# Designed miniproteins, single chains, continued (6): the designs that were tried, part 6

Each design is a single chain, and the fold is of that chain. pLDDT is the mean over its residues in the fold that is shown.

## One batch from the design tools (miniprotein)

Design m20187
Fold by ESMFold2-Fast:
Structure m20187 (fold): chain A 74 residues (1-74)
Amino acid sequence: EFDDEDIEKRFEALKKAIENNDLSKVPEIERAADLLAERGTPEQLLELAREFLKSKHPLAVPRAMYFLARAMDL
């Protein structure tokens, strides 16, 4: 349903949201994280895990672990 270009845009948007630690976007971050965990490349998943681990965001640790697990399954 989504092409590689759409996934890349969502990856960049999520990475930027994590870097900005924007708590108002938590529901959007969760939706984007779930989509990218299913459709993203291993490289994108590893980069997102690293960004979450550097973040003070409430989703940081559980989301980083989820992305690492998904990257290892691919």
Scores: mean pLDDT 68

Design m20188
Fold by ESMFold2-Fast:
Structure m20188 (fold): chain A 56 residues (1-56)
Amino acid sequence: MAQELLELRKKANEALEKGDFEKMVEYVREIGKLAGMTEEELQKEIDSYKKYLEKK
């Protein structure tokens, strides 16, 4: 579980760096499920990444 969480975070960051918003969102949602994040916390994090990519 901890190892899977770290791998997903790495993949989410790689997707963000490449501008692959769709894959980044998929990885962030998987991270949230494994880490027990609320839907509100997940949406806030996704919105943060979306703003970053949209303003680029």
Scores: mean pLDDT 74

Design m20190
Fold by ESMFold2-Fast:
Structure m20190 (fold): chain A 65 residues (1-65)
Amino acid sequence: SKEELIKKAEEYEKKALEAYIKEDYQTAIRYLEQAIKLYEEAGDKEGAEKVRKALEFMKEKLKQS
């Protein structure tokens, strides 16, 4: 269901945040990419766009590390 896909995307966002706190930007990027796919599959364009902005931020952090 759409609700189950969104819940799974939110779980990946939480895992990405935990990786970010540990400064593991590569792992955070992978989790954010999975969250984007789940939001897109759910048809949640706003959720997908929110996570894309977080992904670009994370890629910038990786370049500066």
Scores: mean pLDDT 89

Design m20191
Fold by ESMFold2-Fast:
Structure m20191 (fold): chain A 78 residues (1-78)
Amino acid sequence: SLTEKAEELAKKAEELPKGSSERARLLVQAAVLALQAGDVEKAKELAEEALREAKEGGDERGVAWAEAVLKQAEEKEK
């Protein structure tokens, strides 16, 4: 399921170095899958973590993607 795949990606991200672009990008992917599964709260949590990781790593593209997912999750709450 999308929820199981999101959890798998989030766990894989935890094994990567803090502040790495790879960690941030896996968290963005996990957030997207959580959002597709309808788990808006989980998607927000994962996207916020991805945003923190991307900012720490200087990954401008990762920051933009994480912000886009956060915006989509906020719109789904309506």
Scores: mean pLDDT 83

Design m20192
Fold by ESMFold2-Fast:
Structure m20192 (fold): chain A 62 residues (1-62)
Amino acid sequence: MSDEELLELAERIAEELKRVRGTNPFEADVLDAFLDMLIGLAKAAGRTEVAERLQKLRDEAR
């Protein structure tokens, strides 16, 4: 998976999180956990810049 593909996936998850966070807290928690997992995977792979961009998407979706 390319960095671009990972960011596009994370952007879609973040957008859905923004949509549901006010109406479905359970689904919002699940989506936030997916973003946290993707950030962890990027960090473990040594992709620090990608991990920082994913974290920014997560923070903006809260």
Scores: mean pLDDT 80

Design m20193
Fold by ESMFold2-Fast:
Structure m20193 (fold): chain A 100 residues (1-100)
Amino acid sequence: NEEELEEWIRRTRFAFYSLARYYKELGEKENNEELKKLAEELAKLGEEQVKYVEEKKVPPEFPVDYLYPLDEEGKFLEPVSVDEYKPTEEEVERAEEAFK
């Protein structure tokens, strides 16, 4: 099912990039190099998981239980279960923009 595959990709991208953005911002505020490094590693892992899903046509290896949705100003909302929230393409793009 192509729709299911696209949904796995969107959830994976959104979850990893949103979490990575959170740790990047926290690391900058606290001047913590380990948190900044963790953010970069999470973004890279997310990219690898998206590629895995695209190539293998299966769910990601690491389950994404929670999403960190962003408001229109780029601020984090309360984390929500993946069962309750389906990110839009625009929301995924906004999360990825934080790493450009």
Scores: mean pLDDT 74

Design m20194
Fold by ESMFold2-Fast:
Formats: sequence, C-alpha cells, structure tokens
Structure m20194 (fold): chain A 66 residues (1-66)
Amino acid sequence: MVRIEVTGLSPEGAQELAAAANATPGARATVLGPDRVVIEGDLSVEQAIGLALLGIGLGGEAKVTF
C-alpha cells in the first residue's frame, strides 16, 4: 500500500489532483482542507511517481511512503 501526501496546493490544484487520483485504478484520494490531498492505494511505482509529480507540477510538495 502506497501513501502520497501533497500539501501547499491551491483549491483548483487539489481538485485536479484528487480527480486524477480517483481516475487511477486502486487509488483513493481524500481532500484534507483546500490545500492538502492524501492519496492511498495499491499503486504501481509508476502510478505513485506520476501522481506525486502531478502534485508537484500543480505547485504542491509531495511525500511518498511505501
């Protein structure tokens, strides 16, 4: 199980990241306030890296825990 925590997002960035994560098989996104998203699931390394990079690209700071 992988956990990706992204902080420092705009509300629009948080919505976009959550939508992308929820479209990813095995991923579940939880929006924790307007600027923070937690993604958890049984993700491949490529899927986890992709979602973390999207979070960074949206102006956030990403932490990945395996």
Scores: mean pLDDT 81

Design m20195
Fold by ESMFold2-Fast:
Structure m20195 (fold): chain A 58 residues (1-58)
Amino acid sequence: SLRDRIAEVLREKLGLTPEEAQRVADELVAGTPVSRVAKRYGIPEDELVEAVREASRL
């Protein structure tokens, strides 16, 4: 699923824990704005945007 793919990229590219990656992916798939998620988890917004783009290149 897109959620699982986003979580995988977040773990591999940004070094998030499995639990953090899953929470971030869940919020993004639920439609939470990327800027809000980036701020909440202390992730640079540009890096989060790139991770989502990579996950979407299926």
Scores: mean pLDDT 84

Design m20196
Fold by ESMFold2-Fast:
Structure m20196 (fold): chain A 55 residues (1-55)
Amino acid sequence: STFDKGQQVGLFASESRELLERVAAVAKAGVARGWSTQEIVDAMVALVEAVRAAA
């Protein structure tokens, strides 16, 4: 059920608050620099991948 995934995402978000703050900061910086939506999404994905590789 999609409902269980929503609850797991909520718990993950609670545990990963610092990562969410970093992702939000990248999005804000991208908007300020005039990046396209595609560039912002790519940068956010790259940040998540870098955090995962460092874990």
Scores: mean pLDDT 72

Design m20197
Fold by ESMFold2-Fast:
Structure m20197 (fold): chain A 73 residues (1-73)
Amino acid sequence: EIDEKIKKLEEEARKNRNDPEKVAELQYEIGLLYLEKGEKEKAREWFRTAAHNYRLAGQEDKAEEAEKLAEEA
């Protein structure tokens, strides 16, 4: 159940809000799930937020991948 997975990931992101790397990973996964649902606009927002948090964590390559997915969604 995709909606249930998204809710669990959003809860985990809230619990880990002071860990940019962990938050970015969770946000990236949420973006992928929204793509699977066909909700492209929501997927784009989650990928952009993931990219921002990947940059805060010093993970430029992952941030660029997330931005690319946001553009392609």
Scores: mean pLDDT 85

Design m20198
Fold by ESMFold2-Fast:
Structure m20198 (fold): chain A 68 residues (1-68)
Amino acid sequence: SETERRFRLLREAAEKAKKYAEEGDIEKAREVMEEAGRELGVELEIPETPEDAARAMEEMIEQLETVE
């Protein structure tokens, strides 16, 4: 279904963004989430610091896993 496809896309993007944020690459983390947001037709924001961005992505991944 479209919902399942969107959840998968968002989860994959969040996982990639988390990895970049954990590496301190906030620019790449932002690019990944902006691209996912464009594909989903929504605005996706990430925190400005790598630490906060990594936590936000982890929380998003947990929430997406819970609703499956």
Scores: mean pLDDT 79

Design m20199
Fold by ESMFold2-Fast:
Structure m20199 (fold): chain A 56 residues (1-56)
Amino acid sequence: SEILELEIELGILQLELGVLRTVLKHHPDDQATKAEIKRLEAEIAALERRIAELRA
């Protein structure tokens, strides 16, 4: 199922985001980590939209 595959991918990205947020908590001026978090949040949002469209 395409939806199941996308949901698994979403779960992996959310876990990665959690790790990066923990890194940023300890290194609040890390610009590289901030940029990666921003990219990952955009990717998660795009994936959530795609899953919602497939369920509509």
Scores: mean pLDDT 88

Design m20200
Fold by ESMFold2-Fast:
Structure m20200 (fold): chain A 54 residues (1-54)
Amino acid sequence: SKSQELLARIKALLKQKEEARAAGDDETAARLDAEIKELAKQLQEEIDKELEEA
């Protein structure tokens, strides 16, 4: 559940980052990339937790 929510958020931010890059907004793209990186860490932690309970 939480891993699916995090994955969905990451995918949404990836689309926004691609749009920012296409528009030449490197500052926004860099900020979105940082947010994606942080959510990816949270996703990895959540997956690890779910696997330990399986």
Scores: mean pLDDT 82

Design m20201
Fold by ESMFold2-Fast:
Structure m20201 (fold): chain A 78 residues (1-78)
Amino acid sequence: MERVRELVEKAREAANEGNLDKMQELVSEAAREAGEQGLVEELARLLEEAAKKTKNPEGSKFLRSVSTRLRQASERRE
């Protein structure tokens, strides 16, 4: 979880700076790490909290969208 939390925090910082490309890269890396560790639901929660704390509205919307998609993917596991 430490690496996933660090990546989400860096993504939030990138979003606040308006660097959406870096935010997307960091979120993708966090998603890969969380997927390999079975922490996808935890990542979704971290992204939702990061979206609430993000000052950039485009960044906030993106982080929330990714959180929603990860939650849907987790719920559809059989």
Scores: mean pLDDT 79

Design m20202
Fold by ESMFold2-Fast:
Formats: C-alpha cells, sequence, structure tokens
Structure m20202 (fold): chain A 57 residues (1-57)
C-alpha cells in the first residue's frame, strides 16, 4: 500500500495540475472554465489538507 508521504506527494501533483488548468482557462479567456478549474483546485486542496492532518496526527 502507498505510504502517507507518497500519497502527499501524489496529491501535491494533483494540486499543481489543477493550477495548470486554471492558467490554461485564463489564457483561453473562458471565465466559466476558470470557475470550474478553481472548484477542482479547491477539492484537491481539501484532499491535501486531509493527508497532511493524517501525517501530523
Amino acid sequence: SMSLREKLLKEIGEVLRAIGDIIDAELAGDAKAVEEAEKELEEEKKELKEIEKEIEE
């Protein structure tokens, strides 16, 4: 099974991908796509925080 540290690194990668999606949407000038990508980033940030809490506790 994957360690908590490995899960953390994987989730950091997902956060970075979501940020890239926001940039792509902004470059496309699509405000709705930016909003959707921002929501994806919020979900990835929540997952990252949950993993961080498990490592700390």
Scores: mean pLDDT 82

Design m20203
Fold by ESMFold2-Fast:
Structure m20203 (fold): chain A 117 residues (1-117)
Amino acid sequence: AVRLRPFEVGAREVAVFTPANADEVLEQLGVELDPEAREKAREAARIAKERGITAVARAPSQREAAELLARAARELAENGRPVGVELADDPALSAAETAALRAALEAGAAAVHAAER
């Protein structure tokens, strides 16, 4: 469950769930979550899907959180949208796996945003 623990002061907790691809994204993350954390992540994705909510963002490391914060700020400034926040890098994933996950997250976030607008 280490990847979903709260960060220290000055860091943000960021993980990405989208209604369009939540189950696939959770499997592709390859995160070794405890059963409670994994179930809560799936429940959050299900609720987001049912309510047409934008993506919820969460990162397992401070570096990733900083990169996602910079991206989120840029996306909000350019498009006025809270989506587009995703894992920029995961040290547990290969470059190919990171690219595939990134593409899936971007597609899901775009679908959620389009459904809202």
Scores: mean pLDDT 41

Design m20204
Fold by ESMFold2-Fast:
Structure m20204 (fold): chain A 60 residues (1-60)
Amino acid sequence: ETEKQAEAVKLSRKGWEAMEKGDLETAVKLFEEALLKGGATPDQARENAERLAKIFAEEA
């Protein structure tokens, strides 16, 4: 596994923690960074980060 993939995992965990605290803006930014580190394009990272945050907010 590459260093970027390890960083992506760390960022996604921080994003989950931000969601648990109700900080949607921080969670979206962390998920976007995680997806970028994982090799997604900027557009894909933004769209997927917003979709993940929306799904988790809907479950709350």
Scores: mean pLDDT 75

Design m20205
Fold by ESMFold2-Fast:
Structure m20205 (fold): chain A 81 residues (1-81)
Amino acid sequence: EKQKLLLKAVSEMFLGLAYAVEGNAEEAVRAFKEAADLYLEAGDTEEAIRTLEMGIRVGEKLGASPELIEELRKRLEEVRE
């Protein structure tokens, strides 16, 4: 079950990267947030943190909404504690 969640998280992470390559900032950031949530559910806090940080960087570079980026920042603060 944890292995299935990890595979799903990795798939969502690469989907986020694909959206980023297409210039779709909003969908890219949402996919990274979804991937991070799946990593957390699988118990992989370290990968969740890396994924949230990637989503924030991609969102900032591609111009995702400040509200969406702030959602990832708040999630990152929650999981770092």
Scores: mean pLDDT 86

Design m20206
Fold by ESMFold2-Fast:
Structure m20206 (fold): chain A 65 residues (1-65)
Amino acid sequence: AYDAEYLDRVGALLGELAEALAAGDVPRALALLREMEREGLARVEDVSLDADGRLRFDLVIAPPP
């Protein structure tokens, strides 16, 4: 079902995002955020780097259809 596929895809991308953030891989984290936006799974706002070089953002997960 679309809902199951939606949740699986969101979960997979969030897992990869968490791994990229834990590794300090900002380019990969940004690519994953853009992929989520491209697929319509989430909206990303207020993307910035803090003084420590850590990626900061607001992530709004789209509701399933």
Scores: mean pLDDT 78

Design m20207
Fold by ESMFold2-Fast:
Structure m20207 (fold): chain A 104 residues (1-104)
Amino acid sequence: SELDREIEEALAAVKAGDFNRFTEIVVRLLEKYGPEGIVRLIEALRAHADQLPPERLVGVLATLASIALERGDEEALKAIRDFIDTLPPELREVLQRFLDALEA
């Protein structure tokens, strides 16, 4: 599907470290598919988490959390928090501090 293609393009951008391209695709997913598009992207990122450097995962999840919070997308934010809960404790602590700062 077109959604699956755009998610694959987002994953490719993440793997390449192209956060500008990743953000463009995230905005497009939100415009076309709403919150469901972002939830599907988060699930795909979770499935490929072991293929990404830890710093890349932190950057991607921080970007998605910022976008979800700005839009008031509680479903996407929940999916992000559920993903963070599966990460090693050191990465969870960094991301939890980031989220707490964003919500303050």
Scores: mean pLDDT 81

Design m20208
Fold by ESMFold2-Fast:
Structure m20208 (fold): chain A 86 residues (1-86)
Amino acid sequence: SRSELMARLVGLVLRALGALLDGDYEAAAEAAEEMAELASTLPGPHAERAAEEARRAAEAARAGDAEAALEHLTEALRYADLALDE
């Protein structure tokens, strides 16, 4: 269901945030990549954007840029929510 999928997406964001707070940038990137894979299963342009933003979050995390990673994770979640509303 939409609620179950959204709960999974939120869970991945929380996992990425926890990893960023712990300085575990690789774990944060892995969570963001899993979010991108999940978003890519959804149709439409908002889902495409959610996957792109999640991939950018993973790249930022691997670069050690926690602020950029957080910004991209937040945008990925917003676009995923929009995709699920359509």
Scores: mean pLDDT 87

Design m20209
Fold by ESMFold2-Fast:
Parts: structure tokens; sequence; C-alpha cells
Structure m20209 (fold): chain A 67 residues (1-67)
């Protein structure tokens, strides 16, 4: 449980960073996607779906890398 909480926390921070970067660039689509990903992380954590949290974290990191 703690491991999922830590991973979800990291994913939410990463999503927040992505959203701020997208907003600064005026990329509304990317900012909206970052917000959607953050919502998915919260739901996955509530369901204790570790695999989904890991997948979402990886997806957010890839989006940051491409930015």
Amino acid sequence: DLEIEIMAGVALIAAAVLKLAAEKEGNEELAKEAERLAEEVVEAEKKKDKEKVEELLKRIQELIKKS
C-alpha cells in the first residue's frame, strides 16, 4: 500500500510539472492531458491498482521527455 502511495505521489508531481510546462507554452491540449492523467492516477490509487499507477507514471515521464 505504501509503495502504491509513493508511486502515485511521484506520478501526481510529474503530472503537475507537465501541466505547468504546457500552460507556460500555451499548449492547452497537453495541459488538459496532464490533468486527465492526474485524475487517472488518483482513481488507480483508490482502487489499489499498482500496475495502472506504474503505467501512468511511465506515460507521464514519456510526455515530459518529449516536451
Scores: mean pLDDT 84

Design m20210
Fold by ESMFold2-Fast:
Structure m20210 (fold): chain A 92 residues (1-92)
Amino acid sequence: SSMAEQAAQLAAERATQSGGVGTASVEGNTVTITGKNANSSLMAGALAGAGAATYAGGEGVAKVEGDTATVTIKAPSAEIAAKGALAAGGGL
């Protein structure tokens, strides 16, 4: 598993600890972290996580649809993808 995959899984675990159901996937240098059954705290955390990923050098975007919060991080490198995912997990 890549460092980005490990960081993404930690972020998914954090989303689950925040009261949702967290999952994550990595495709190239794009990380997607999804929290289903999201409460308002997890939704706010997704916005904070996307911001943190952007400050880490990625392009972090948060989207909320119904009870699902998704953070997508597009990174210029695998290193920044991992840093972005780790930063996003800290926001969750």
Scores: mean pLDDT 82

Design m20212
Fold by ESMFold2-Fast:
Structure m20212 (fold): chain A 62 residues (1-62)
Amino acid sequence: GADAEAAARAAAGARAGAEAALQLKMSDPFTQVLEAAKRAEAAKTAEEAEEALRQSGDAIGN
């Protein structure tokens, strides 16, 4: 029936959308480079934040 088809379509659409979004990021060279750059920047920011926390701890511990 239409209700069962609508429920199946909604579930399949949500899964396909999530899977397509992930695959699009990997298959598009431009998007892949952009996402890699974002991850590198996030990792650098996390490392800098960790270093700042260490320096704050050292200032208290000295």
Scores: mean pLDDT 67

Design m20213
Fold by ESMFold2-Fast:
Structure m20213 (fold): chain A 82 residues (1-82)
Amino acid sequence: SNKLILRAIGLALRAIGLIYDAEKIKDKEKKEKAIELAKEALELAMEALKTEDEEEAKKLLEKAEEKLEEAEKIIEEAKKAE
């Protein structure tokens, strides 16, 4: 599905943006955790692009989105504490 491909690309770009934002965090542990989650999300989005099974691709994209949401919350909390 072209729609799943576009979603995967969108999540991959969002992950790259979050890695960039996380690098600006002063708290080392929160920075490392946010970057790790964003990198895991990027990997899941890339895996979804390679997957021919639409149901498996959807599950990978859902997992990627959850990890991006966790990374965003860590970045928000870290910035509020600084």
Scores: mean pLDDT 88

Design m20214
Fold by ESMFold2-Fast:
Structure m20214 (fold): chain A 55 residues (1-55)
Amino acid sequence: SLLKKAEELEKEGKKAAEAGDTKTALEKYSEAHRLASHVDTELSLRIGGRIEKLF
């Protein structure tokens, strides 16, 4: 499902961010945000906030 894919990508983004790989984190979070925007407004907003905090 799109929701599960968005959650998995968010998890991958968090791991990349924790490892200092900002580029990979941004790529994963951006895809997660795109998928979440179609299924869950709350999840989409949370992921958007994570993207903002990468910079």
Scores: mean pLDDT 83

Design m20215
Fold by ESMFold2-Fast:
Structure m20215 (fold): chain A 74 residues (1-74)
Amino acid sequence: KEELEKKIKELEEKIKKIEEEIKRLKEEIEKLENAESLEGINRLIGLKLRLIGLEFELELLKKELERLKKELEE
């Protein structure tokens, strides 16, 4: 149980960091949505691609966290 609790805590901390990064990226995307320059548009696309990657990683980590919590409870 102790090893599972440590793994859960590490995973929760990692999830929290990714959630904070996603929040920051969403704020940057909102600021750039009115960009009229080609550079601004290219940056916006790059940020959106990074957001998709982080959201995918977050979903994988959340699934692993749920699995570990299930093991701990049962």
Scores: mean pLDDT 81

Design m20216
Fold by ESMFold2-Fast:
Structure m20216 (fold): chain A 86 residues (1-86)
Amino acid sequence: MVKVNLKLTLTLSGNGKSKTLSFEFENTPVEEIEAALKEPMEEAQAAGLTEIESASLELEFVEVEGASEEEIKEMQEQAREYQAKL
C-alpha cells in the first residue's frame, strides 16, 4: 500500500469553457485517489474540457509498504522533480 499527501489543482478548457478542479488528500491510499479523480475527469471530458490550461501538483509520500526509508526518499525526490516541471 502507498499512502500520500496530495494537493492537485487543474484548470481545464475546451469548447469555449473553462473549469478549475481542486483536490486535497491527506494520508490517503493512491488507489482511493485514483478512484476519486476518475468521475470528475470523465465529467470534464464529457463537457468538452479536454485541454489542460494549467496544472499544480504537490505530492508527498507518507507510507510505502515494503519500502525502506531510502527508497521513500528517492520516490519523494522524483516527485519533487516532476512537480518542478509543471
Scores: mean pLDDT 73

Design m20217
Fold by ESMFold2-Fast:
Structure m20217 (fold): chain A 93 residues (1-93)
Amino acid sequence: SLPPVLERETLLRLLETAKRLLENNDLETLLRLSREDPLVLLFYEAVKNLTPEELEELKNLEPRDQYTLIVLVALYGDWELSKKRLEEAKKRR
């Protein structure tokens, strides 16, 4: 897993930004913000594959696990597979 570089407040802001961009279908703002911070695109790719219930579950995790799941969901596009991969990673430390 990647080191926990992001604080909880930053993670929550990125998740909320991704959610707003998806709700508004605002691809122009997505492109602009992603040029400044590539994490915006990463969070967008993850959040588009989450249900509201899965997003709420994600928000209740530790920052390290939140970030790892964001990366995994963006890569795999599947919440259950991403959760399984996170648990496998945690067992390996």
Scores: mean pLDDT 82

Design m20219
Fold by ESMFold2-Fast:
Structure m20219 (fold): chain A 84 residues (1-84)
Amino acid sequence: SENEKLRQQMLEIWRQMLEEARRLLEQGRYEEARAVILQAQAEIEKLYAQLDPESQAAFEKEYLSTFAEEEKRILRELREALAA
């Protein structure tokens, strides 16, 4: 279905974003890491709005179990680095 296709696209965007942001962060490329995160978040918000409620719930469950902790770690490290 279109909902399942969109959900899979969103999960792949999250995975790729976290991998790229972590790599840029480890290289000290903080502004580039921030840009990657902001661009991915904007695209995910757009796709999320197109999902039906069942698919939104499924995405949120997978996000919380798979990505949420790593996203928080990356965002914390970025905020600290950019504030210095």
Scores: mean pLDDT 85

Design m20220
Fold by ESMFold2-Fast:
Structure m20220 (fold): chain A 71 residues (1-71)
Amino acid sequence: AQAYYEEGLALFAAGRYEEAAALFDKAIELDPNYAQAYLNLAAALAALGRHGEAARYGKKAKELDPTIQGP
């Protein structure tokens, strides 16, 4: 899970948001309680203009970890 998350972060930093989102989704498949992966998936989806999906995943991240900080 963490390895896919770290690869997703590298792709996100490179502006490759669709590929980053796919890796964050893979991290979530392996660890469904990975709050940080949900938050970063939300950020990638927002960058792609998919604001409704981004809001849902951001909410899920905060439900899993209420202390998680958004941008």
Scores: mean pLDDT 80

Design m20222
Fold by ESMFold2-Fast:
Structure m20222 (fold): chain A 70 residues (1-70)
Amino acid sequence: EIEELLKKAEEKEKEAEKHLELAKEYTKKAGEDPENVPKYVGLSIRHIGDSVQNLLEAKKLREEAKKLEE
């Protein structure tokens, strides 16, 4: 059970990294395509939000694993 929680936390951390990379790509596209800046900035912000959500979920899973060790 503890090992499963830690594996899920690691998966969430990897998903957060993927979302941050997508946010970087959309930020770059905003710089390259000025006519679509609001669209790309919006997409970048959404992916930052998804990354933060995955990190918060990973933190919860790690705290649950810690409590089970007690």
Scores: mean pLDDT 83

Design m20223
Fold by ESMFold2-Fast:
Structure m20223 (fold): chain A 66 residues (1-66)
Amino acid sequence: MTLRIRNVGDVRLLIGTVLRLIGDPRFEVESAGPNEYLVTNLGSEEDGEALFEELSADPNFEVEEV
């Protein structure tokens, strides 16, 4: 699965999250534009679902499955 993530508020929260995900071998991160990223799950289906729920629960982020 692939997720599109962007910030709604503070861009520092997005930068911190992106840096964490870049360091995680279960995920591939690609820039989709200024303060917008695509995150592809390379791990288990459960890893991808857990990430989607985690990111979607944060009101500072807009997250959609693409």
Scores: mean pLDDT 81

